# Designed miniproteins, single chains, continued (5): the designs that were tried, part 46

Each design is a single chain, and the fold is of that chain. pLDDT is the mean over its residues in the fold that is shown.

## One batch from the design tools (miniprotein)

Design m17574
Fold by ESMFold2-Fast:
Structure m17574 (fold): chain A 92 residues (1-92)
Amino acid sequence: SPLEIARLQASFLAEISAVYVIHEIIRRNPDLPVDRVEKLLRDARASLARAEENYAKIKPYLSDEMREKYDALLDEARRRVAEIERRLAALK
């Protein structure tokens, strides 16, 4: 239904926002201990996975313009998770 699609879109955007917030917390706090970065990385990965699941469900109902925008948001979120992973690897 249109309402279900709208809820999935809102959930997708919320999960993407969560990844961005986690990345900013890590970027702004260079002295975060390893265990905190590990917990934040797990949360970021979980949010990204839920965003990908929600996007897969709504993708057939989106315009080409909206798909392009959401693909870009997912690519950026994946890039940010990869940066957290690289930082964690450097701390170990």
Scores: mean pLDDT 90

Design m17575
Fold by ESMFold2-Fast:
Structure m17575 (fold): chain A 68 residues (1-68)
Amino acid sequence: SMEEFFKEVEEIVKEMKEKSKGKSPEEVQRLFAEALEKIGELAEKYKASREEVNKAVRLALQAAREML
């Protein structure tokens, strides 16, 4: 479901933010790339629409911008 998809996306984003604390910009960029890869895998699992994927990517991007 969309609810379960976004719940798992929120956990991915939360883990990325936690791991990014005190890290270099290069490490934050690497963690962001890892988060996007996980979101892509999750989108395939849940058969997420393009709109749902775009929302998930924006959540990860906003979090990464706050850590850079």
Scores: mean pLDDT 86

Design m17576
Fold by ESMFold2-Fast:
Structure m17576 (fold): chain A 97 residues (1-97)
Amino acid sequence: TVTIEVPDASGRVGEKVTVQATATNTGPGTYYVSVSVIDEKTLKTIASAQGRVEAGKTATVTVTFTPTEPGTYRVIASAFDENGKLVSSAEGTVTVT
């Protein structure tokens, strides 16, 4: 089983925002974690990061972006098995002022 956690965060226009997604793998096998930051107004992916979480391990995948507009940014973390099947996802929100 893979559990993903993505915290909510806040930021300001023109300043770097860092979001850390934590994936915990209590099952056998290796999972691949993809993290995407999506501007909710445009639905554009503005930043992404990838990582890997091995059997019995916890991994942190860090994504960093600098917002150019105030608003809501969605952070979606998805875990895929070795065959590319989506097995878990979590979402956090970055509020930018």
Scores: mean pLDDT 86

Design m17577
Fold by ESMFold2-Fast:
Structure m17577 (fold): chain A 70 residues (1-70)
Amino acid sequence: SSEKRNLILQGIGKVLRGIGLIYEGRLLKEKGEKDGTLDAELQKKADELIRKGEEYYEEGKKLLKQADSL
């Protein structure tokens, strides 16, 4: 159905955004550790990116699970 297709597309989009944000947050932490620049502010920024990414990822999974029930 068109509803199922829309949920799949939205779910995939959110999953991809989530993965991207998590990757960026992890990369920021790794670079900071390597460069010796990982302070509380940089760690907080990285953690916020990871948290936001996890939220998008969970929203995406929820939409995909909802589509699977249709």
Scores: mean pLDDT 88

Design m17578
Fold by ESMFold2-Fast:
Structure m17578 (fold): chain A 100 residues (1-100)
Amino acid sequence: DEEKKREELLKKSIELLEESVRLFDESIRTGDRELAAKGMELFYRGLSLEAKSRGDEEKAKKMENLIPKYVEMAGKASPFEMEVMLSLTRMALSVTKLEL
């Protein structure tokens, strides 16, 4: 039962991180910073669910609390900063897939 809950959280985290990668990639291609802001929200939600899958409720709460700050920052980010975020999101996705 606990293992099934862990797998469900990891699968949802992977779904959010994959969508975050797509949104950052599209933001870089189009210059649309609203897509970057949406990508940032899904990135931190994905990290929160990954933390919950490991029983790290403190880290999960920390990731959720960072969402408003980093969504605002993404709306103002340079093209280079968006490429860095895409790379970090891909890394987080790869690590989360290894946990499944």
Scores: mean pLDDT 88

Design m17579
Fold by ESMFold2-Fast:
Structure m17579 (fold): chain A 97 residues (1-97)
Amino acid sequence: VAELDEKLKELIERIEERLRKAIEEGKSIAELKKLIEEIIEEIKKEFPHLSDEQARAIVERVLLELLEEGKLSLEKLKELFPEKSFQLIAEAIVASK
C-alpha cells in the first residue's frame, strides 16, 4: 500500500499549491470557501473510501501548515473554518511562533 501513501502525498502537495496560489492571488473568503469545497469533492472522487470528515481533515491540515508557514493569516483561517476546536488549534500554532 506504498502506492496509496504516495498518491495521498501527491494529493496533499496539489492541495497546498492550489490553496497557496489562491491566497497569494488575494482571493476573497467566499472564493476560498468555494475552492475548499471543490477540493473536498476532488479528494472524495480520488479516495472514495474516505469520509467527508476525513476529506475535510486533509484540507484543514494543509491550511494549518500554510498558517504555520506564514502564508495564511489567523484571521482569514478563522473566517474559513469557524469551528471553535479548529480555531484553538490555529491559535496555538500562531502562539508557538
Scores: mean pLDDT 74

Design m17580
Fold by ESMFold2-Fast:
Structure m17580 (fold): chain A 70 residues (1-70)
Amino acid sequence: SPLLEELEEAVKAGDVDKAVELANSLPNDPALLQRAAEMISTMPEEKRQEVAKKVKPLVRDLLINNGVRL
């Protein structure tokens, strides 16, 4: 998926705002959102917490389930 590929680049760059924008732009498809949450969970703790606070509820819940603490 082009959006997931762009999200991977944003995650590797540590770009919180871009990661939030891309995660919020993904369809509410459970498989796509799960992959997005897994990618974001590889960010440093401080940055993944920032993303989790700013993303739509479905992605935020998946991030919490993948071990991100708020």
Scores: mean pLDDT 85

Design m17581
Fold by ESMFold2-Fast:
Structure m17581 (fold): chain A 80 residues (1-80)
Amino acid sequence: MEEKLKELIEKFLETFREFLEKLGHSEEEIEDALKKLKELIENGEIDYIITIFKELYEKGIEPEIVKKIIELLEEIKKLL
């Protein structure tokens, strides 16, 4: 279970990096955002992160990537 959780978190961070790159964010902005999201997951704030991405999906922001991010976050939540 721990190895699967690590794999899903790494896949989530990779997918979120791709999302931020598509939005035109700089490498510095991407690294800061990835660090903050990793800290939120480690602190048990995954439901808050899921809520944010669901709001982005409702607004039609990069829906294919955002849907993939939500699916990864829901799988991470199942293992916590």
Scores: mean pLDDT 82

Design m17582
Fold by ESMFold2-Fast:
Structure m17582 (fold): chain A 87 residues (1-87)
Amino acid sequence: MKEEELTPLEKQARENVESFRKALEEDPVNAAKRYRERVLPKVQEKLDEFIKNYDSLTEEQRQKWLDEIAELLYKELMELIEKVRKS
């Protein structure tokens, strides 16, 4: 994705996802609980599963979960931006 081709809303979505992923990486359980109510239902379900399985996951598996959660959040935010544009 090229930055010069992004709208201000798309740039903001990317920055929000990056901040969210970093927060989850630094303090996954508390960050997931804090952000759960602020994210869309699909992301909430993924966060709940991540928290539930956290203790059984290896460090590499935790990073994969973080990547998947971040990608899912970004996709959901982009869908919201498209809906706002069409409105």
Scores: mean pLDDT 72

Design m17583
Fold by ESMFold2-Fast:
Order: C-alpha cells, then sequence, then structure tokens
Structure m17583 (fold): chain A 87 residues (1-87)
C-alpha cells in the first residue's frame, strides 16, 4: 500500500537523520544542510511515484464529474505538495 511505502521510507529517512544528528564532528549548520539534502532526495525520487498513483485516482473522479484537463494537472500538483509534508 502507499502508506506502507511511505512508512518504510520514513524509517530509513529517520535512521539517516539520527546518524547526522549524532555526528559530533558536524556543526549545527552542517547538520541542517545534510538533513535538508536528505529531505529533497526522498521527496524528489519517491514522492513522484506515490503522488502519481493518488493523482490518478483523483483525476479519474474529476473526469467523471466533467472537470477539465487543466484542473486535473492542478490537482496533481496539490496532491504532490500535501504528500511531501507527510515526511
Amino acid sequence: SLKEKILELKEKYEAEIQRVLSDESLSPEEKKAKVNELIAEYNGGIGKLVISEEAGEKIREMILSGKSTKEERELAIEVRRKLRKLL
């Protein structure tokens, strides 16, 4: 399921953040930069796959309601933004 995929990736992400935060050789600024980089990589790779499935379902529902193709694209972008916040 999508939730299982998100949880699995969140666990890996949390473990990596824990390593960065536990590294006493890194400054607070360096830790912040590394954490932000991890977030960006996670969202860029996995978020697209998870979001496209959710967007597909919502788009199908909107087509059945007579909504335009432009609205479908806007919905897909919104779903992507919201799913990234689950990280």
Scores: mean pLDDT 64

Design m17584
Fold by ESMFold2-Fast:
Structure m17584 (fold): chain A 87 residues (1-87)
Amino acid sequence: MTPLERLIEKVREYLEKVDSMTKEEIIKALNDLIEEAEKAGVPKELVDQLRKTLEILKKMSDEEAKEIAKSFLESVIDYLRRLLERE
């Protein structure tokens, strides 16, 4: 499995679980995704967006963080799938 394939799989797993996760678990998940994204060599813009979203989530309520994380992860998986199509 390539680092990019691993990142896509992790985003998919977190997206499936986000509705059952706490804010703390979502924050840990985003930190894990930032690390995997850096290892995968994805564009800096995506890594910056992950970091920005993480900082926003830290300031939100648990319910708001869950909704924001779900929407964001859906956008990330779409973006990563398009990157994989270019390989």
Scores: mean pLDDT 82

Design m17585
Fold by ESMFold2-Fast:
Structure m17585 (fold): chain A 83 residues (1-83)
Amino acid sequence: MKVTMKGSNGKEVVLDGNASAEELAAAGAKLAAEAAKTNKNVEITYTMDVRDVPGSVAAGAKAALDEAKKRGAKGFVFYDMKL
């Protein structure tokens, strides 16, 4: 299981199968906060590989999206979600 979060400002965070929903939310919040400092209209894209542990990754992705949106992020895209 891998979760890659990329801000449109070029910053990237990669978390693996040991990442909790809280860790994913915190990473998304940090990316959104940094993006908001430079451009309030910056979009954050999430890429997720769920092939190893589908259920646990879905919960973490939701938490990360909710936190990023709270911090001003928009434009959410999931690629390579395979169950």
Scores: mean pLDDT 55

Design m17586
Fold by ESMFold2-Fast:
Structure m17586 (fold): chain A 71 residues (1-71)
Amino acid sequence: MGEETRRELAERFEQNRPIAVELLKKANEADKKNPATSEQVARLIGHVLRLLTAPDREAVVAEIEKIIKEI
């Protein structure tokens, strides 16, 4: 892995971390109203981890928001 690629991943992580935190807060509030299934939780965690380094942030956010709406 190149040094530039590592720097780009670190920058995306710092930029996307606050967004991931806010989405997790929304998911937690949805879960408090209707308990999420283990499948929904697994999908949510997978997409949140993907979001942290994703170059296409908007697409990953949309996938996470769709899962939250299913809860």
Scores: mean pLDDT 76

Design m17587
Fold by ESMFold2-Fast:
Structure m17587 (fold): chain A 81 residues (1-81)
Amino acid sequence: SATDEYIQQVDAEFFAEVEAVWKRYQAGELSAEEAEAEIRRLVEAALARLRANPDVSDQQLARQESSYRAFAAYVAREIAA
């Protein structure tokens, strides 16, 4: 569906943006604190995009929120290590 394609696009852009933050952190362009804050902002931005689409159901939103927050937590642990 068009809604599934929209969610898939938001998902792909979110993971690409998190990868870009990770690369900037590895290049020394961001501190650990700055990288973690940027990833947190990316989670909220991705969720805001999904909430702005009235065709995205509460169930779909909850699934994506769980996925994005779990991934962000994983990356934050890697940065903090």
Scores: mean pLDDT 88

Design m17588
Fold by ESMFold2-Fast:
Structure m17588 (fold): chain A 63 residues (1-63)
Amino acid sequence: SNTYDEDEILLKNISEMIDSGEIDEDKVAEILKDLIEKGESPKVILDKLLKNLDKETIDKIKK
């Protein structure tokens, strides 16, 4: 796809970091799954996840 929503890109990066073990907080993975199952928008999911991540992890996601 030639067009990507920025929130969708960041959410994909978070998912990949959880799968790789770079984010090893079980709570973060559970929040991601819960919000996806509830049909929340990528923006809402991202906002909730970022509130549960430390600043170092957020910097890695944005870069």
Scores: mean pLDDT 72

Design m17589
Fold by ESMFold2-Fast:
Structure m17589 (fold): chain A 87 residues (1-87)
Amino acid sequence: MAKEYGIAAAKGDLEGARKVYELARSGNDEAVRLAGQAIADVGGTDPEGVMEAIRAASESGDPEAAYRVMKAGATGRGLLAGPPPPL
C-alpha cells in the first residue's frame, strides 16, 4: 500500500501524497521508505534522499512542503535534482 501511495504521489495525485505525508507524520519509517523508493524510481532520483526529504518536510507540519518534495523526487527537478542554487 505505501508503495502505491508513492506511485500515485509521483503521478501528481494529491490524495496519494497526503497518505504518504500522514504515514511520515505517524512515524511509519518503513512506509516512508517504500513510498520514497517508488517516487525515486519514477524520477530517477536517490531513494535515500527522497525518503529523508519527505521525513524533514513532514516534521515541519506543512503538507504542501511534503507534496513539493515528492514532486521534486518524481521529476528530478527542484529540491532533489541537485544542491540548491547558491542564492
Scores: mean pLDDT 74

Design m17590
Fold by ESMFold2-Fast:
Structure m17590 (fold): chain A 55 residues (1-55)
Amino acid sequence: MEKEEEFKKAYTAVRGGRDASGEIAGVEVDEEKVREAAKKFTERIKESQEQSDKL
């Protein structure tokens, strides 16, 4: 709850100052989300690649 409030605040502030610098800030927030998904995605790709290579 408290962490989410801080996250939302930062995201909204970044959008307010959207310019050349705003892009970098946006990536930072996105990267945090991607890292969690990448962990699961990587495992699936690894398994799929092993199977494909075995073909």
Scores: mean pLDDT 56

Design m17591
Fold by ESMFold2-Fast:
Structure m17591 (fold): chain A 85 residues (1-85)
Amino acid sequence: MAAAVEAIRARGRELGKEDAAEEAIRLAEAVLAGDRERVEELVRRIARERLGLDEEDVEEVLRALRENWELFEAAVRRGIATLAA
């Protein structure tokens, strides 16, 4: 986790998107903790505020997340492992 956090922060700094990097770190930590309520809260906020999705599209994203939680968690863990390598 620590190496992945450092990689995300470094990338955020390079792109001038440090706020987005911190949100990505919080999302990754919530996923690894299995805190589904926190993950849904963060995904809803990102989809609405950063991606500009309307409420119908946000609920569609959250429905897909709930139905595919294990695949989503596995993808996040793979991403962290790739960044930590």
Scores: mean pLDDT 75

Design m17592
Fold by ESMFold2-Fast:
Structure m17592 (fold): chain A 57 residues (1-57)
Amino acid sequence: DIESVQEGIRKAIENGDFDLVIDALVKLGVPEKEAREIVENKDKEAAQKAAAEALAK
């Protein structure tokens, strides 16, 4: 399921659905400020890493 969540976030960034990415990361426990910074930088690797770390907790 971590892989499925990471792939979903990656596709959302590719499609420009940044609000969906922020909402998903915040629901996983990522701070809203960090989620917004990741989206502003369009950093797919940082987004996937943040999701994986949040799910691992």
Scores: mean pLDDT 76

Design m17593
Fold by ESMFold2-Fast:
Structure m17593 (fold): chain A 88 residues (1-88)
Amino acid sequence: GKELAELIRSDDPEKIEEAARYIVENVDKLLPYFPEIVNALHRASEERKRAFAEALAKLVGPVVTRNFLYYVANLTGDETYKKIADEL
């Protein structure tokens, strides 16, 4: 949970891709940790949020990634997620 949040906040593209892959493979197990994951993503720069979205889209496709980002935008009130989603 906490280690995943640190990967999302990393400036390392490989760690962001690792975080996206881990989320995709473990969505059911990560439901209790979603507030920490959303918080980590919310504190990341727009560039890091975009890198995470692009990594996620490579793993699950753009439709699933857009839906996830719209959900996060609604939870946080941060329109940056919707902007990134619309560019996928």
Scores: mean pLDDT 70

Design m17594
Fold by ESMFold2-Fast:
Structure m17594 (fold): chain A 105 residues (1-105)
Amino acid sequence: DDAAYRAFAQEVARRAGFDWSADEAAARFDAYNEELRAAGVRTLDEEIEWLIAKGKEAGVEEEVKELTEKARALFDGLRTREDLLEALAYLFKAWALIEEAKAKK
C-alpha cells in the first residue's frame, strides 16, 4: 500500500528531525534505497560501511560514524517497532547529512 509506505517514510523522516511531507519523505527514502541497491548493499553491516565511506568523501565521517553506531546498537537490541523506527531514522539522518554536505560544495 503506497499510502502506508509514505506514512512509514514520513514517520522515519520525522524521527530523523525532518519536517517533510509524506511524498517528500517517500521520494528521499526511495532515493536512499536506490543508492544502496546500485552499490550492491544487502546487509546492515554493508549499509553502515557504505554510509561511513560516503561520509568520509563528504567530510562528515565522524558524524556519520556516531549516527551509524547508534543505529547498530538499536538493531542489536531490537525489541519494538519504536526501536526499529529510531534505528532507521539514524541511518536516514546519516545519509541526509552526507547529501547536505555534498550540496554545500
Scores: mean pLDDT 83

Design m17595
Fold by ESMFold2-Fast:
Structure m17595 (fold): chain A 98 residues (1-98)
Amino acid sequence: VTLSPEAQAILDEAIAWAREQGHYARATVAPESEARKAANELAEQVRKESGSDTVHVVAARAKDGSVVILAVAGPVTLEQRRKLAELVSKAAEAHDKA
């Protein structure tokens, strides 16, 4: 699955922001039918690569059934969780408008 350039830019900003806050982060995109498996695999990858036992996963579904998934390593604050959820939702919304 390929995101629109606008959606990819927002997702890249979400990853960059998470890293700026001191958290290792990775993202992926999967069709809705594979989203749970993709999210679990991404979370395990982030856990392994970061060495953190704590991984926070955020996902948002686009209208075409594409699911944008972001996994962030380490303990995140409630405010950070909300901002990450907002950015991932914006990425899905941007994809819908492409």
Scores: mean pLDDT 83

Design m17596
Fold by ESMFold2-Fast:
Structure m17596 (fold): chain A 99 residues (1-99)
Amino acid sequence: MEAARGIIETVINRLEEYIKELEESENKDSPVVKYQLAQAYLNLGREYRAIGDLKKAEEAFAKAKELLSTLSEEELSTITEEDILEYRKKTYEEPVPVE
């Protein structure tokens, strides 16, 4: 779907702007902001994978995984558990089949 690439590039730009906004936030060390950053990086990785930029997808997924790993179970309890489980499953799954 040719029109989909233009939409994906727009979404990538919006996600990159959102990530910058969150990283510049004075609350960037809060559990909620760290989770939002992880979500944004996961979505960014998915979009890069969709356009075939596997290297940038892997970098985005690695950032999301790192952010999620810095959150304690107590901090995670303030966020949707279902979303955390889904994101963990997707970050453990390889971005592409290795063979």
Scores: mean pLDDT 68

Design m17597
Fold by ESMFold2-Fast:
Structure m17597 (fold): chain A 63 residues (1-63)
Amino acid sequence: SEKKAQELLEQSKRLESLSASLYSASGIARIAGDDELSRELEEKSRKLEEQSKELRAQAQKLL
């Protein structure tokens, strides 16, 4: 349904924003010398980006 597609697109957009925030935090951790935290945040950012794309694909199938 169109309403379900809209919900998925909004969730996708939120995950994109969270991914960007985590990527920025990863950069800050790297500057601070916390390479372990930097790697963890970068991996979480990538996972959220993948989930965002999956939600967008699901929304497209409902349209």
Scores: mean pLDDT 88

Design m17598
Fold by ESMFold2-Fast:
Structure m17598 (fold): chain A 80 residues (1-80)
Amino acid sequence: SEGERTIALTREGEERLYEEAKPYIDEVNKVRDETAAKEGPVAGYRKGAELYEQKAKEGTPRIARLFRSEAGALRAKADA
């Protein structure tokens, strides 16, 4: 059952990461949506990416990795 235990620990880790990240994700989503409403979706994506990159500098390594990934995805959408 080491595999089952590892899966359970991974799921718990993901839930904890989400709970820790949620206030920052909600903040970025709000600013992104407000920017998109004023300046269009590309500007919203760029602003969201900028905020995630900024938050990555202040977080734990785990949160920082998540935020860098999210920033990269938003930059890719802006550049498409």
Scores: mean pLDDT 76

Design m17599
Fold by ESMFold2-Fast:
Structure m17599 (fold): chain A 64 residues (1-64)
Amino acid sequence: SVQEKIDEMEQKARKEAATLSPEDAELLLRVTKLVVAEIEAGVISPEEGEWILESTMRVLRRRQ
């Protein structure tokens, strides 16, 4: 379901945030909240949201 995908994305983002600097963790969590809100509003698909979060995590990981 869409809700299960959202829950999985939020859990993955929280786990990743724990490995980042406080500033990058805050950014990742803000992006996650935005992506979840856009999925719930029907503006983007869960698959698009997952891609955005994966891309964001990849960029932040490389900055470390």
Scores: mean pLDDT 86

Design m17600
Fold by ESMFold2-Fast:
Order: sequence, then structure tokens, then C-alpha cells
Structure m17600 (fold): chain A 55 residues (1-55)
Amino acid sequence: SEVIRRVILHELEISEAELRELQAMSREEAVEWLMRTKGLSRAQAEAVVDALKSL
């Protein structure tokens, strides 16, 4: 859903360019990026990656 994508991007302050990079990454790489860059826990990062990659 486009709406879910936009809500996640806004909530985490992820730019459209960063989203494109995340979608090109493996699940594990995207999880690690979110933990380092956005300060998310592993569980939070995994949930966000799964949501974004299912869109």
C-alpha cells in the first residue's frame, strides 16, 4: 500500500532515495542500516524492513 509506505517514510524520516537503497538491499543489510542510521532495535528494524519490502 502506498499509504503504508508514506507513513513509514515519514515516521522514520527516510527519504525516497534512502527507500530505494533499502529496497535494493538484502533483508539483513536493510535491518543493520536501520539500526545504525535510525537507532531502531533489531526487532523494530526487522518489522520495518518486512513492511517496506512487502509494499
Scores: mean pLDDT 77

Design m17601
Fold by ESMFold2-Fast:
Parts: sequence; C-alpha cells; structure tokens
Structure m17601 (fold): chain A 112 residues (1-112)
Amino acid sequence: SEAQREAERLLKEAEELIERIREAVRNKDFERALALAQELVATLTRLLEVVAPFLTPEQQLEAARLLAEIGNLTAEFADLVAAKAPYEEQAKVFERLIEKAREFIELARRVL
C-alpha cells in the first residue's frame, strides 16, 4: 500500500539520520548532532502518523509514550550542548536517545 511505502521510506530516513548523528557526535559537532536529532524526532512523529491506523490502541499509547521520551531526551541533549557539557555526558544521553529511537523503529516495523 502507499502507507506501507511511505512508512518504509520514513524508516530508511530515520536509520540514515541515526548514522549521521553518530558521525556528528564522533566529530564532536554537537550542534549538528542536535539539529539531526531534532530532524529525527520530526521523522519519527511523521512515521507514527503513518503507522497509527495499523496499531492497536495499546500500541498507539506505547508508541506515543516512547516518542515523548525521545523528545525529552532530545531536549536534555540540547541543554547539554548549550552548556558545553563533557563528551561523556552528551554521549550517554545520545546513546539513550538512539536506544529509544530504535525501539520505536522496531515497533513500527512489526506492524508493516
């Protein structure tokens, strides 16, 4: 279906954004990593809209909670970037953000 093709396109975009964020963090380009993380949140939000009709009400609630957690981690990452926090602190929040983003991607893939 067109919804499945759009979801597959958004999943690929999300995976590519994750790799670009990792590269930016490795290069200590934290402002770029933050901008890419914000783009990832927008991509995952759009993905939720596309897959929502295929989710049970319980799965929709879980996906919404997970997306909210990813948003909160992105905001925490923004605060650490603004404060020029030590690399280890930024990397820790980044790893949690990526872990939650991958959980969201896995949930979306299971219903396609």
Scores: mean pLDDT 87

Design m17602
Fold by ESMFold2-Fast:
Structure m17602 (fold): chain A 77 residues (1-77)
Amino acid sequence: MEDFEKALKSTDPVERRRELARGYKKVVDLAAEKGDEDTLRRVSEIASKALANVDTDPELFKKEAEELKKIYKELKE
């Protein structure tokens, strides 16, 4: 997911938040389209944690963004 890759590579917290939000929106829309409520709940929890960690814990932010990227790839298959 290009949006998550940009979020992971950016050093600007505003840019990181913007790209994370764009990626999150795409994952949520795809999960909702498929009617997978368990995935929707999981994605919302991970995205909330990623946003909380964007400025305070770069390692957790990267881990959470990678998890969202993985879920998106699995949803597209």
Scores: mean pLDDT 77

Design m17603
Fold by ESMFold2-Fast:
Structure m17603 (fold): chain A 81 residues (1-81)
Amino acid sequence: SAEEVARAAGEGAVAEAQARSGDAERVRTEDLRAALRALGVPEADAEEAVREAEAASGGPPGWARAADAERAAARAVLRAL
């Protein structure tokens, strides 16, 4: 399904962002945005996904929990399909 494809793509983008961020549980919002843009997600949708993930995570500015990033990324990819 489109939802399954979007989830897998979102997980891949977050894994790539985590590798760049150097953290096992979180991603830098800058790295998440770059990974989503590399997947072809439009800039506005990538920025919205970053804001959603950061807000859901409740952590320091510029970081999001990987699980929250994956949910936001999947939604952004699904919207771009």
Scores: mean pLDDT 84

Design m17604
Fold by ESMFold2-Fast:
Structure m17604 (fold): chain A 68 residues (1-68)
Amino acid sequence: SEDEEIKEELERELIREYLRAVAAGDEAAAQRIVDLGKEAREKIDAGEDVREVKKETLERLREIRAQR
């Protein structure tokens, strides 16, 4: 389904940014990304719109990158 495809795309982006943070030695950013992924999953499980959760999560990922 479209929702499943969006969930998989979001998971791939979270994993990609997590690996970048780990490679950079930024343990604080890596932990924030893990927490962000958990929040996104909880929101989706609670019935929030997958597209909106993706949008919010990607905006938050940009904020994490900008705090370097």
Scores: mean pLDDT 85

Design m17605
Fold by ESMFold2-Fast:
Formats: C-alpha cells, structure tokens, sequence
Structure m17605 (fold): chain A 97 residues (1-97)
C-alpha cells in the first residue's frame, strides 16, 4: 500500500541517517549532501515497494526543502536530524494528498 511504502521510506531514511552519523561522528558536514543521501535512501525504498510515481513526488517535495539549506555545515548528528525532518515533512504532505 501507499502507507507501507511511506513507512518503508522512513525506515530506510532512519537507517541511512544512523549510517552517516556513525561514518562522520562528531565532524561538521555539509547539510545539503547529508540530506540528499538520506532522501535518496527513502526514494529508493518507495521505488522498491512498486510506487515510482510516489517516489518522484516525494523526491520533488524533499528537494525543495533541501534547496533551502544552502551551503550550511553542522555536526553530523544535527545534519541527520534535519534530513529526517525533511523526510517526515514530505511523507506528511503526501498523506494529505
């Protein structure tokens, strides 16, 4: 279902966020690049559930939020938390569609 695909997207995003936090530790990182990797994991999960059009809509919403981040840097954990906020907001908008 659409709900299962969105739940899998959030699970994939959380797993990727945890991987990036472990990889970078306490380092400051470009937030835009971290957010792109987390969003890409979520998009792939939706596509693997068989919803390519939903994945395209999700990516479009998420990329608009990522574009607002500019070239800012922050600690990897904070960057990952911001990336997850973007994923959760995109999921919320798609559920309201």
Amino acid sequence: SKEEALNKALEAAKKEAERLIEKYGDQTVPVREIAKEVVDAAVKAIEEQGFPELARKFRLIALKEIDKLGDQTMPAKEAAEKALEIVENAIKKLREE
Scores: mean pLDDT 88

Design m17606
Fold by ESMFold2-Fast:
Structure m17606 (fold): chain A 74 residues (1-74)
Amino acid sequence: LSLEEEAALLKERLETASKEEAAVVAAALAEELAAQEEPHPLLVEILKLALEKAGVKNAEEAKKAAKEALAKAA
């Protein structure tokens, strides 16, 4: 998948995702972007949307929210 295609799929998933699912997406995308030498602006915008939907302000809070949501599901 191209970055453009990946961003489109992430937007579609976020539209149907719960707050908890959005936090998981935000955490995963934040880790992916942190591993990139030069983060793509389009993916950064998707991360911002995921953070907003999850109700958190940054990647660290998204990771904590994702862990808490997964712990509650277990």
Scores: mean pLDDT 74

Design m17607
Fold by ESMFold2-Fast:
Structure m17607 (fold): chain A 72 residues (1-72)
Amino acid sequence: SSREERLLALIRAANELLEEALKVLSDDEAQAVVSEAVRAVAPRMEGASAEEVRRELLETGKKLVEELVKEK
């Protein structure tokens, strides 16, 4: 996939993660989860497909949401 395809996949996955996180977390917590997931995945984008970028961001983000929900 192209760099543009990977970037669009990242943006779309980040928006999906934000929507899901906002269902169970505060606005501040949801924003923090998205920011951390993006920081974890962004360095790996150069070697990944658009589908891999999407999957890794959503998997990473969902784990972060689950950890925060478990602490409540």
Scores: mean pLDDT 82

Design m17608
Fold by ESMFold2-Fast:
Parts: sequence; C-alpha cells; structure tokens
Structure m17608 (fold): chain A 78 residues (1-78)
Amino acid sequence: SMGSSILLVELPGGKTRVYLDGKFLGVFPLSIDEAVARIKAAYPDAVVSDRVPFGDTTAVGIGFPHPLDPEELRALLS
C-alpha cells in the first residue's frame, strides 16, 4: 500500500499504544476513542476499521491514502 496505516491498542488508565506503519510510535494519555476522534478531525480521509479484540484488550486500525509524518502524528496525540 502507498499510504500509511496505524494501529491503536487500548491500554488501562485511559492510555493508547500507537504503531505507525508497523513501528512503535509511543503511548499517549488518550483513550482509544479520543485518539480516533483526533485523527479523524485532523485527517478527514482516514478510513477507520471496526474495533476488534487484541489479546486482553481491543484495537483499531486506521488507513490513509498518503504517508503520515511520525512527528505530526505524535504532536496530534500528545
């Protein structure tokens, strides 16, 4: 795929673990739903997948038609 993808993994305490293009980006002080909302607001062309089981928690995948800058994504979720 020519575009970026992110994986958001729900963590306890209202935190989300984020992977960009299969690489760990960080843990952010947002719930998974807050992270999805910020990403959709910043990137209206983002395609959000259904929330799915991921081990003992849940995860959401998001696809983009273009590459994402890791620093812009980190700033958005901080």
Scores: mean pLDDT 87

